# Designed miniproteins, single chains, part 44

Each design is a single chain, and the fold is of that chain. pLDDT is the mean over its residues in the fold that is shown.

## One batch from the design tools (miniprotein)

Design m1507
Fold by ESMFold2-Fast:
Structure m1507 (fold): chain A 136 residues (1-136)
Amino acid sequence: DLEARQKQLEEARAKLAQAQSQYDSNLASFNSNATGLGDLVGQEYKDKLQQLVDETIKQANESGVHEAAEIIEKGVAELTKLIDEATAAGIKQSSSQETQQRIQQLGANAKSNIRNMGQSMLDLKSYQSMIAGLES
């Protein structure tokens, strides 16, 4: 029993460390791509994207596992919609095909990053809950 619990704790802690690394990487990539998109499309979209991601992270971190899942799913959906709106606005404003292609690439990358970040946040919450249960 004790040896089996210790092994489960070690495995859960290793998975938590991997999920944390993935989350940190995805958040950094999202911030880079969202900043790049905002710089091309406008400060209003940059501010809205940053506010929404910060609020989603805060609410998810302050919530239990079950509530955090719904918050993350909603936040990812709202961020995806905002990225699509920013991308469309930027394309309409740009007369350069090169700039339009750059905006499309940044938008696509930002959507990929936010989906991966959302999954990493869910994994973090799950492993944190598992570790707490094993330590009790």
Scores: mean pLDDT 86

Design m1508
Fold by ESMFold2-Fast:
Structure m1508 (fold): chain A 65 residues (1-65)
Amino acid sequence: PSKETKEKAEKIVKKVVEKLKKEGKVPSKEQIDQMYKAALTALTAGVSEETVEKAVYDLLKRELA
């Protein structure tokens, strides 16, 4: 993946993690690393930033339930 795609994935994951922390949910380092990898893969495959952000949020929220 390009440097731009990596930065985009990092931004999305960080935004979702910050949102979840405000909701009292703290993802583990392993979960954060897994979501970063998933976001990178999806963005590289042409999935929109908005779709990736929602998917990462939904997946982490489910795992933290």
Scores: mean pLDDT 83

Design m1509
Fold by ESMFold2-Fast:
Structure m1509 (fold): chain A 78 residues (1-78)
Amino acid sequence: DAEARAAALRAEGARLRAEAERAYQQGDFVTAIEKLGEAGRAYVEAAVLAGDLAAALSLMRETSAQIAELRRQQEAAA
């Protein structure tokens, strides 16, 4: 069932985003970027399964922008 899989992916994305936030607060940019990317992928997959391509594109742009910002902060800190 695509709806059930989409719901599971949204739950996984939320968990991964929480892990990314914890890693960021600990100064672990590598883990934060990795988990944020995984969360974004889960959310995009969920939107695609739900047939919401506009939401999928929006989520891709938001996730890419957040990862780019974290990478800039990581490089500035290095």
Scores: mean pLDDT 85

Design m1510
Fold by ESMFold2-Fast:
Structure m1510 (fold): chain A 94 residues (1-94)
Amino acid sequence: MIEFPEGESIKKKEIEANSGEKIIVKIYGSGEGEVEVKVKNEKTGEEQSKKKKIKSHSSEEFEFDGGSISGKYSIEAKYTGPGKLLSLEVSSEK
């Protein structure tokens, strides 16, 4: 019997951030490869994207500017490689 949850190649989250806050995205992956994180402001439609190479069972942190507009942000983390994304955590900070 297959028991879940085991990691995914794509993880998505949403967060609300205030004007001038940073959006911090933390990921943990099980294999070597590349992670692309996209952050979209749902009010403006502006998208920011960053890529990092990841090693097996490593964590990486991505920092994005929340800009001058408070609101809802959509976050997508996409893993490319032989492993999986095990976690995606999102926070905002001043």
Scores: mean pLDDT 73

Design m1511
Fold by ESMFold2-Fast:
Structure m1511 (fold): chain A 65 residues (1-65)
Amino acid sequence: SEIEQAMEEIKRAVERLASLVEKVERSGNKIRVWLSPEYLEEGLERAKKAKEALEKLGLTLEVYE
């Protein structure tokens, strides 16, 4: 189903991003992440995927360098 596909995409995108972040904050439906300086380019690419996936659930991802 569409929901099952979205959930799997979200899980994969979040797992890939999580290994490249130094700090995470949450406020309601907004998630803020700070990327590790060593992995900035890779982190930005993975963050874009995670942002698109999370937006399907009504969550907002803000990404900082």
Scores: mean pLDDT 75

Design m1512
Fold by ESMFold2-Fast:
Structure m1512 (fold): chain A 56 residues (1-56)
Amino acid sequence: SDAEKYLKEKIKKEGLSKEDQEILFNALRMTKLSKDEIDAMVNEAVRRQKEGPPPK
């Protein structure tokens, strides 16, 4: 779908982790997300990634 392509391009641009990628794709599979919703979710994932996960 166009939403899936859009999400994939956003993931590639932002360099999201594999875990965040799976979370976002699962969300998209559960419901159809708008571009605005995809942008909001990607932005939150990017924020979490930049602020750092808990240390290993």
Scores: mean pLDDT 74

Design m1513
Fold by ESMFold2-Fast:
Structure m1513 (fold): chain A 86 residues (1-86)
Amino acid sequence: MVTYSDFQLQIWGQRYGLSVSTIRRFLRYDRDGDGYFTRDEFIAVARSLGFSDAQAQAIFDRYDTDGDGRMNIDEFLAAIRDMLRF
């Protein structure tokens, strides 16, 4: 289980323009705590933000450039930032 410090969450918050509370909430969708998000986990996050499954899949495919079916933490937080800008 990967445990992130409050300092690490603050660094990501400044980088992506997200609150520590928001990052902590979304990191709970990483069930394995390994810093990777599956397509299903990302769709669940997108639904919580008011996006459709089709919109979530399009965004996921944009960031999953190697086609391995998962996003790392940096790709995930960048996608969340982009979603909140729409």
Scores: mean pLDDT 74

Design m1514
Fold by ESMFold2-Fast:
Parts: C-alpha cells; structure tokens; sequence
Structure m1514 (fold): chain A 93 residues (1-93)
C-alpha cells in the first residue's frame, strides 16, 4: 500500500511538472515575459517543496492579488493558469 501510494504520487508529480512546463511554454508563446513566467514557476515549486498545504494556500492568494494588478492580459492569463494548477494540487493533498 505505501509503495503503491508513493508510486502514484511520483507519477502524479511527473504529470504535474509537465503541466507546469506546458503552462510556462504557452504563456511565453503568447507573449508573456519569460523571466516573469520562470519566477512564477520557481516560486510555485519552492512552495510545494518547503511550505506544503499552508504555503500553497498563501501562494493562491498571492496569485489572485498579482492578477488584479496586472495590466497585460497575457500575463494575467499566465497567472490564472498557475493559480488553477495550485488549486488542483491543493485538492490532492
């Protein structure tokens, strides 16, 4: 049971990382700043590694605030996609 749970979690993490890369790549393709997109991705990964569920909830709230202040529709769309992915991750915890 523990070994199957760990394998399922590792498979899910691989799928999750792939989705992160897809969101980042699509945002850059649509004209978002690559450095900004990379910083969002790095912040998300750091929260997952260090802060767990509590950090993830704070990250989601931070993304909502940044989205409100973003004037560029492409940047806002990228932020919303990262927020959606964070909310999906939170449901799996």
Amino acid sequence: HMEELRKKLEEWRKEFNQRLDEIADEAVKEGADPEFVQSLRDSFLKVLEEDGEEGLKLFIEAMKEIAKRSKDPVTRKAIEKFRELAEEYLKEL
Scores: mean pLDDT 77

Design m1515
Fold by ESMFold2-Fast:
Structure m1515 (fold): chain A 71 residues (1-71)
Amino acid sequence: MDEHEKKGEEYDKQGKYDEATKHYSKALSEALQQGDRERASKLAKKLSESLKKDGRTDESESAEVMSRELS
């Protein structure tokens, strides 16, 4: 598992959604650089969910669109 994806999940479980979004964003960037669209789609969805919990609704919607486009 990507170290940033793992840290994102750990922070999300702790309710630290701002830290979770930062780590999911880094994991997403790495997946995109590797051309792994399936993994990037899943990470964008996790990012969207954490952004929504953090109250960042507009950014959450953008990440959800990205997840669907990468699927």
Scores: mean pLDDT 85

Design m1516
Fold by ESMFold2-Fast:
Structure m1516 (fold): chain A 59 residues (1-59)
Amino acid sequence: LTPEEQEDADHFGRFQRELWRGLDNQDFDKVSAGLKAYADALLAGASVREATDAGLAAI
């Protein structure tokens, strides 16, 4: 992986882990906020990295 690809993968991995942590803790409001921010960013034309960072910020 290039350094940029590895960084993108690391960001997405953090987002995925936070989503699973929220589900495990039954914190559905935070999980929903994170997923909504991620989806909204993608629909607005953001990159996967930008959408991932938006999701992380919303959790």
Scores: mean pLDDT 82

Design m1517
Fold by ESMFold2-Fast:
Structure m1517 (fold): chain A 98 residues (1-98)
Amino acid sequence: MEKDAERAIERAERAIEILEEQKREALEAAEESSPENAKKLEKLAEELESDARAIREAKRLLEERGPTPELLAALNILAVGGEVQAELARREVEKLKS
């Protein structure tokens, strides 16, 4: 349990970092884009921020309440989802820059 909690937290922190990095890239691309593409990139950045916030909240609950199977599963699911969303966002940014 303790080792599993440490690994879940570490993965969550990495997922948050990747989401924040892709948010910055989307906002930078928006500055150089057409108005239509800029709106899409800004919306993408908002979605990435929302995903990062969900992971932070789940991590906070696990840290405050202690590791339960349910909280560990929730944090791991959100972290995996965040990693997938960050990769999809990276591809969308490249598509909109093309």
Scores: mean pLDDT 87

Design m1518
Fold by ESMFold2-Fast:
Structure m1518 (fold): chain A 96 residues (1-96)
Amino acid sequence: GLSTEDVARLIAAILRGIGTIIELEKAIEKVEKGELSKEEAEELIKRAKELIKELEEALELARELGDDNLAARIEKLIKELEELIKELEKLIEEKY
């Protein structure tokens, strides 16, 4: 059975994933407008990549629980983050 601390960490990772998707989408818009520096965009990419590692750990935990629905949600968050990171990296290469 999952500990209360493990459940709390899993929920926190998911919420941070959702928040980071929103931050990446806003950063893409700001880079396109020239309103975000290369350094700020690269720092966000770094944090997003670190969060993907945390979400991969959360995914493993969801799989150990046998919660297929939770695992699918975490997999979707990871894929969305990876796609947005690639888009932002491409924009940085094109703009800077």
Scores: mean pLDDT 87

Design m1519
Fold by ESMFold2-Fast:
Structure m1519 (fold): chain A 111 residues (1-111)
Amino acid sequence: MEEELRARAEKAGLDPDEVLELVKSLFGFDPSKPIKTKNGKTITAEELFGKPAEEVRGDLRTLAAFAEKLLIDNGEDLEKAYEMSVEEALKRYRETKDIAAAFAVLRAVLE
C-alpha cells in the first residue's frame, strides 16, 4: 500500500510523504478497530467488506471504497470533492482538515 501510494503521488507531481500523512488522516483507522458511523452503527472494515484486516490494509481500492462509504454515511457531499482539482483539495485539507478534500486527493492519486 505505502509503495503504491508513493509511486502514484510522484506520478501526480505531489509530495509522497504529504499524501501518505493525508491518507492516514483520512482513514485514521486500523481495519480491526470499530468505527462509529453518523447513523450510530459501529462497523469494522472486515465486517463491511467481508475481508480480513490484512487484505483491507493491502488493497488501496478497498480502502478508498471504505472511505467513500464512511463519508457518504456521515453526510459528506462527494460531488464537490470530485469537482476539486488536486492542488485545490490539498490546499483546502492543509488549511481546514476537510475530510472530503482529503478524499479528493486520494481519488486523484488512485486514477
Scores: mean pLDDT 64

Design m1520
Fold by ESMFold2-Fast:
Structure m1520 (fold): chain A 75 residues (1-75)
Amino acid sequence: MIEGENGVLLKDPTVEEARALGVNVAGPGLVIARLPKDKMEEAKKIPGVVRVIPLGDSVIVVAKAEAYEELKKLL
């Protein structure tokens, strides 16, 4: 887990870590991020991003491991 000024990034999240972000998918090869909603369009353009879920003032991003470094730059 990495916490940045703008959000949280999880690599190979546990079921408990994923559930804390409202995601029911976890495990190796998966990346989950919580970012500010204004970063939603930038996140959608990252290769390996599978789902983007708006939640109030934040967005939950579900991605493949290849998206990890690019999502980390958005923290």
Scores: mean pLDDT 77

Design m1521
Fold by ESMFold2-Fast:
Structure m1521 (fold): chain A 86 residues (1-86)
Amino acid sequence: KKKIEEGKKKIEELKAHIQELVDRYNELRARYEKLQAEADKTSPEVKAEAERVRGEYDRTRQELIDAANELLKEVEKLNEEIKKME
């Protein structure tokens, strides 16, 4: 039973992490779209900020993919432990 409880805790932690990453991803996407829509595309400061936000956006997207894959693995592990306990 202890391994099942540990598995449930890990799944809940991963769900919370994924929710945080989704929120961050949406914030960064909105910020990037706003920067791209600004008329002053010749400003070095605006370009630098857009590139920085783009880097954070791409990184957060990869973290979301990795976290989703890890969640699937932990769900499979929990299902196997439940099956083993009958």
Scores: mean pLDDT 78

Design m1522
Fold by ESMFold2-Fast:
Structure m1522 (fold): chain A 91 residues (1-91)
Amino acid sequence: LIEELRELALQAYRAALNKDEAALEELLPRVEEVIEKLAEKIHEAYEKGVETELVRELKRLLEAQAEAYKYALQGKEEEALRVAIEKLEEL
């Protein structure tokens, strides 16, 4: 799931950077499905009171995106997308 989310995020960010609206429309349902499944697994981990490898991998993925989010907040969409791609590729 985490690797699938990473791959989908990379595809979505590259499509957004290239202004490929058709690719984004195709990817959105797949991203939503993976996020829903991931949310269910995170909820299970929380209920059990344990930090699983899945939760640790998600934390690493989110930390990789934190820098990109800083550019997005400044309205630098293209730069945010480039940084997001770079950080995800490093994982």
Scores: mean pLDDT 74

Design m1523
Fold by ESMFold2-Fast:
Structure m1523 (fold): chain A 57 residues (1-57)
Amino acid sequence: HMMTKEQREKVAQKWVETMTDEEIEAYRKDLEERAKKNPSIQKVYDEELKEIEKARK
């Protein structure tokens, strides 16, 4: 199921609202490690990380 940028932003906001800071940090670390293992999809994971950072502000 393909998500729009707006839908991804909504999901990220919901995640940061329902998760603790520790859980959010663990999720970010997991995404960073996945991007490292799969350089070809690094851009997609980088965008997801940016949405999480933006939602936390």
Scores: mean pLDDT 72

Design m1524
Fold by ESMFold2-Fast:
Structure m1524 (fold): chain A 68 residues (1-68)
Amino acid sequence: SEEKIKEKLKTIEEGQKAAERMAQTGEVTDEQLKKVVLGQTSIDELLKDEKAGEIIRKYLAEKKKAAE
């Protein structure tokens, strides 16, 4: 569903932020590593959904219009 896809996108964003924080601080924690792993898993799951691409494109297009 669309809500599940949005949740996966949020998980990917959290994983990305955790990776950036570890790179900036040099501190590696189990909590941050778990977020990175969950983000990667969410990417893999989205690649399996044939409808995910359409929903993601629509979501990003709306966000782009709001930012312009």
Scores: mean pLDDT 73

Design m1525
Fold by ESMFold2-Fast:
Parts: structure tokens; sequence; C-alpha cells
Structure m1525 (fold): chain A 63 residues (1-63)
């Protein structure tokens, strides 16, 4: 499967949402998503975009 940057970011966001739903803290879920992105070679800017999206989605809407 080709790993395109947008798909990697989306999978990391989904992973963080699942972790929060399974009882992990927002902070812990966000850090796991960040580590996934770092292992995939994403830039700090892309990592911060996903971090902001996780916090906005989890804190604003609730999971």
Amino acid sequence: MQKEIGEIMLEALKHAKQLVKQGKSLEEATEEAVELLRKKGLTDVQIEEVRASVEHSAGGKGF
C-alpha cells in the first residue's frame, strides 16, 4: 500500500480517536499519534497539524 502523507496523517488521527474512546487520556492519545507520524518521517509542521486536529476533535466534540 502506498503511504501518502495525507493518508498517514488521517490514520494517525483515527488512531488517536480510538485510543481516547478506549479510555486513554487525550494527552496520551495525542503523543501516540505524534510518535506514529515521527516514525513515518513526517515534518514537525505536519505533526502539529495532527496534534491540533486531535485536541480540537476530542475536546470540542467529545468522543
Scores: mean pLDDT 72

Design m1526
Fold by ESMFold2-Fast:
Structure m1526 (fold): chain A 96 residues (1-96)
Amino acid sequence: MEEEEFRRLLEEITEIGQEMVDKEEELPELSEEEKEAMRELRETHRRALALSREGRDEEARELWLARLRELVERFGPERVARLLIEARKEEVEKKK
């Protein structure tokens, strides 16, 4: 099922990200291509959030899943996990 595919992708990415966080290791500097991918990821997140607020949770999940699949295909799961961590750090900083 699509939900199981989404969970599998999230679990894989989460395990990699959790391992990086648990080691308290500073993430290496992102390439310019990876920084562009982070901007696309943030835009996808904003659109998914807007859809979810309208009660279109299924469309929001499909949009997010499609973006994650594209990024994993381009960068691999380890680099995508790093992109997600860095995107969240930047988002928190921008609010302060």
Scores: mean pLDDT 69

Design m1527
Fold by ESMFold2-Fast:
Structure m1527 (fold): chain A 89 residues (1-89)
Amino acid sequence: SAEEAEEKKLREGLENLATLFRSQQRQGQKLNPIGEKIVTLAGLDEADRKAFMESLSKKEQLLILNAIYGELGDGEKVRKISEELDKLG
């Protein structure tokens, strides 16, 4: 389904970003708070990832999704999420 395809795409983007950020941490780079949350999310199973995301603020959820869609090169999703973030301040 379209929903399953989108979930798979988001998972792939999450895994790619977490791999990059873990590499940066091993080289002594400090991650920003969103990068730390992305690494945490990638280490969780599906149910725990959902619960973790639901525990975050709307702004943090959007920042994480913006980073994932950015990694995937989905400029239209990045644009829409950035517009929503601007409304939140």
Scores: mean pLDDT 87

Design m1528
Fold by ESMFold2-Fast:
Structure m1528 (fold): chain A 96 residues (1-96)
Amino acid sequence: DAAIEAALASRAQPETAETVAQVVGLALRIIGDMLDLKIQGKVDDEMVEEVSRLVTLLVRHMALDEARELADRIGKAKDGAEVRAVIDEFRARLRA
């Protein structure tokens, strides 16, 4: 959403080869973890798409610290309720 995009733009890090590689690697890890939860029947297509859109914003703005936080939290989530809580808390923190 517009508020999250503005917050990520204000936190954008300089684009270096190292930063790009790290952010993209974290993005792939987040998507992989979400697909694993979907295969287990723990999340639906809507939730995977919502996380994918958020990850796309993180990559667009080279938001390395935010990508690390999201990757850690999604990697620890056990089901769709925990993923929903992570997404909501993450968005609220970006808007603050």
Scores: mean pLDDT 81

Design m1529
Fold by ESMFold2-Fast:
Structure m1529 (fold): chain A 68 residues (1-68)
Amino acid sequence: SMEEILEEAKKIIEEEAKKAKELVEQGRITPEVARNVLLASVRALSEEKKLSEEEKEELIRFGEELME
């Protein structure tokens, strides 16, 4: 279902955010780079999973909240 697809996408973005934050803690990338990389992943994943504009916006907001 579309709900299952969005939930799976959120799990992927959650793991990507965790990894990005770890790289920031290690001093390997800046918080700005981490946010930009995560948002690029959100956009790519939204296209791959053929999310609607509304679902894509939800996934973008979810990713932004994880990086706060």
Scores: mean pLDDT 83

Design m1530
Fold by ESMFold2-Fast:
Structure m1530 (fold): chain A 59 residues (1-59)
Amino acid sequence: MGAARAAGAAAGGDPAATEAAVRKAGLSDQTHRMAGRATAATGDGALGGGNAGLSEELS
């Protein structure tokens, strides 16, 4: 998990990792799913910022 997650975060934020981090924060299933989908749609895994930072903060 750790190495794969770090690689995904560096590459632009893994939608699955974002969803997991939001879920850890105690948000609803709807919220974490939408956060993951938004990450996939807008991130395309190219920037490695924003959502990747959020995932690490919540983790």
Scores: mean pLDDT 52

Design m1531
Fold by ESMFold2-Fast:
Structure m1531 (fold): chain A 80 residues (1-80)
Amino acid sequence: MEEAIERAVENARKIAEAIAKKYGLTPEQQEKLVQRAVEVARETAREMLAKGVPPDLAVSFANTRALLEAKKAAEEIKKK
């Protein structure tokens, strides 16, 4: 259980960092993306595991939600 959540969080961090670089964000803005993506990934993985979803599939759902949240946050930051 915890290993799957840790994998989801680590993947979310890497996803957010990649998105921040593509959008040309500052280190401060990148940290905001990382925090949002990590939180969404952690919540998604926990919810899926609690519902009996297999760990690998739970991580996959968390990765997808982390990517969408990172893109959303980057677009919000850029619209300033």
Scores: mean pLDDT 84

Design m1532
Fold by ESMFold2-Fast:
Order: sequence, then C-alpha cells, then structure tokens
Structure m1532 (fold): chain A 90 residues (1-90)
Amino acid sequence: MTEEEKKKEIEEMVEMLLASLENAERAGRRFTEEQREELRRLIEELKRLALEGKVEAVRELMRERFGFEPDESLSALEIMNRAATRALEA
C-alpha cells in the first residue's frame, strides 16, 4: 500500500467517523459544541498519528481518551474505528 492509498483510507475513515457522530445525535445522543470540537480535534490527532505510523501514540491516546487498551495486533485504522465506536457508545 502506498502512502497516498493510506491517506485516502484514513480520510474515508474520518468521514465515516464524522457521519457516525451525526447519526448518534439524530438517534438522541446530545453533544455540546465543546464536546463536538474536542471530538473533531481528537479525530484529527488520530488521523495524523495513524498517517505517521505512530501506533504506540495512537494506543496511548485511546487509553487516555476512551478508557480502553487496543490489542497490539490492531492496525492504527482499526484502533481509530474502535475508538469512534466506543466514543459513540459512551
């Protein structure tokens, strides 16, 4: 997989995460403006770290922000997807 292909996959994942946030709000989950901004910044940080291949930093961020430890075998994209699911369920 090329760097350009990785970037495209991550961009598509971020778009799916944002769509999931909108769907959660429509389903009755309410986020404040501050919470939406924090989630957006978090998604951007995850995207940056994933693009840089910094899997350890992604794991640390997931632990701190979502309260779970990603399995070492998970890719950065899988970690990001699981983190978004956890955030929506919280």
Scores: mean pLDDT 62

Design m1533
Fold by ESMFold2-Fast:
Structure m1533 (fold): chain A 77 residues (1-77)
Amino acid sequence: KRKEEAEEVLKDVEAQEANWPRNEALGREHAEKAGPEHLAKFDELAAQTREALAWVREQAEKGKTAEEIEKEFEKKL
């Protein structure tokens, strides 16, 4: 059961990682239109998001459940 749940989390995070470059490009374009301060803040948040996705993937690969990952993530960010 837990192994199956961790596998689903891994698939979810892999899908998010695959879609992130597109989402980052769109978000960056919107931030550029809003102004330089918004762009700088977006770039910082984008870097944090990439680190968060890598961390979540690592946790899922270790067999942690979505609930365990979410609880740890709330403490980390």
Scores: mean pLDDT 75

Design m1534
Fold by ESMFold2-Fast:
Structure m1534 (fold): chain A 81 residues (1-81)
Amino acid sequence: SAALKEIDEILNELNDIYLEAVRLKFPEEVTKEIAEILREAARLRAQSRTASEKEREEILKKMKELLERARELLEEAKAAL
């Protein structure tokens, strides 16, 4: 499934964003929000494994929104360094 592959890629990118936030010692508030995004994304990925292809497309849309949120947090925090 193309959607499953993209979901896995997004989860991997979110994990990388979280690790970078921890490494750069971002403010605790930012790191906690990224951790919450990562937790929600992991839940969605788990749901996608037993989902239909149509449900996977809906999950992928939500995953993309989570990725955009995490990227915004990363960029704002980096600008404040």
Scores: mean pLDDT 88

Design m1535
Fold by ESMFold2-Fast:
Structure m1535 (fold): chain A 68 residues (1-68)
Amino acid sequence: SEVIDRIFARELARLGLSGVSLEQYSAAVRAAKEYLAKGDEAAAREALKSHGLTDEQADRLIAALKAL
């Protein structure tokens, strides 16, 4: 959704994640949020990495998502 895309665009800027497409990122983050809602942090991390995030970027974003 566009609202989710805007929230994560701000987190991208805050985390210094330049160069990542919002289209690719929003799909990954949406999947990660679904896994986190189920308590499956490992699957959330894997979803982010499958869309081109590094281990560090995935860990930082999971922490941010858990704070939302």
Scores: mean pLDDT 74

Design m1536
Fold by ESMFold2-Fast:
Structure m1536 (fold): chain A 104 residues (1-104)
Amino acid sequence: MKRYAKDIKADNEFLVRVLENILEVIKKELPEEKEIQKEIEEVIELLKKNELSITLSEAIGLILRIIGEVENLVLLKKLGAPEEEIEKAKKALLETLEELKEAA
């Protein structure tokens, strides 16, 4: 029990590191997606300052969903998918980022 607060902080540092890696991928593969980059930067800053309102396992679930949505958006753009499909993928990713942001 003496280590509980330290373990929560270590977990937030892990989540921040994962999000920073996702941001680097987006800057490289999706350099035009400035709104998505900004939302991830805002989530990182919130996680550095606040305790999560959800469980760590729920936060990890949201992160895995973000990774999948980023991979899908990169794939759609590389394949030259219709604009409507790309916009739908962007909206889904922004909604998942907002859900994580509300949890911080």
Scores: mean pLDDT 78

Design m1537
Fold by ESMFold2-Fast:
Structure m1537 (fold): chain A 90 residues (1-90)
Amino acid sequence: SAADARIAEFVARAEETIRRLSDPKQIAMELSLLIDEAFQHESDVATRAKLVAALEELLRKLRPELSPDQVAAIESVIAAARAAVALYEA
């Protein structure tokens, strides 16, 4: 579906961002901007939840390659995105 294609593109951009940036604070800032952009295009809460789940899966995949500070930065962004999804509007 078009939504699944956008989720795949989001994951690819997130992975590129994490691999390109070494500074945990810059990773957190750039990932937060990517999530904000994605949520601007996706008003469906289920799709927003899928985007966050895909980012969690990406972190699981990349975790062995990342420093503890980089992992903590990404986890903080994921937690903020989860909190935003929890503000479900019918």
Scores: mean pLDDT 84

Design m1538
Fold by ESMFold2-Fast:
Structure m1538 (fold): chain A 100 residues (1-100)
Amino acid sequence: NSSTALLEIDINSGVIALIVAVAKVTGGTLSPTMLSSLVTLAKQIVTAANNLANSLDGTARTALQNAVTALSEAAALTRGTAAHPTLVEAVKQIQEILKR
């Protein structure tokens, strides 16, 4: 469970960071597919984070801090879209886990 959850957080955070980087470079509108992907990835990260919530070592904390950074940047880029509330909620839930 722990190793799979960590891998899922790392991969999905990396994919979010890539989507964010592409959006910043292209200066363009996020496509419906990109918005849908961000929502799915955010939900998967939250699920994996909850699986780690009772086993927060240094590696897990670093992975979750990186996830907060990626999700926060995605949330900023998605303001005014249907994806924004899900990304903001994901950031809040992970930050609450990190306070433990």
Scores: mean pLDDT 87

Design m1539
Fold by ESMFold2-Fast:
Structure m1539 (fold): chain A 99 residues (1-99)
Amino acid sequence: SIGDAIIQAARDQGVPQHVIDLMRKGIDAAEKGNFDEALSLAGQIVSLGYTAEGLTVLAYSNFVNGNYEGAIEWARRALEIDPSNKAAQTLLELLEKAM
């Protein structure tokens, strides 16, 4: 799944386990339709200093909610913050294939 690919990319890049756990919780919340919870979790990730990771979760939540334009915009903003962020790169590539 796209969610699993995002988590794998973050894990492969050495994102700390506690941030990976929050990312997975945010992705799971989005997939269940709990978009307010996904937004809250993305904000928690940003507050920990992992801005690109938090914006990646927010982008995925927008995609699941059918806001494709917003999903692409947030994924691009994540890459503006951290151009090397593999989770954001992976999401943007998969969003382009899913549209």
Scores: mean pLDDT 90

Design m1540
Fold by ESMFold2-Fast:
Structure m1540 (fold): chain A 62 residues (1-62)
Amino acid sequence: SEEEILKLMIELAKRMAEAKIKEELGPDAKITFEVIDNKKVVGTGELGEKKVEVEIDIPDLP
């Protein structure tokens, strides 16, 4: 279903954001995710005084 595909795409986007954050801050980074209108995932990584944000776009479903 379209809902199942959307959920898989969101999970993939979260994993991609996590990978990018860990590349910048390492495996000990605290990571939080925000899903915006099912169109974008924003991942925020924090490690001590360091903070990074990564945005992954989700393609529109028909």
Scores: mean pLDDT 81

Design m1541
Fold by ESMFold2-Fast:
Structure m1541 (fold): chain A 67 residues (1-67)
Amino acid sequence: MLERARKETEVLGALAKGVLDPSQVPAAQKLLEELKKTDPDAADRALSEARYSGILTHMAVAQVQAS
């Protein structure tokens, strides 16, 4: 339970960093892929939360998903 919330927060943080620094996008992509393999529901929630939280975060999500 706590582990899931931690991984969701980690992915969200990486996506936010990817918006501020494009060099961080590959790291965010790796974290998202790992979360999708271990807990697809948590990955879906993290992506949904990232999109809800703001336009800049939406840009990072779009770049990661396009890759």
Scores: mean pLDDT 68

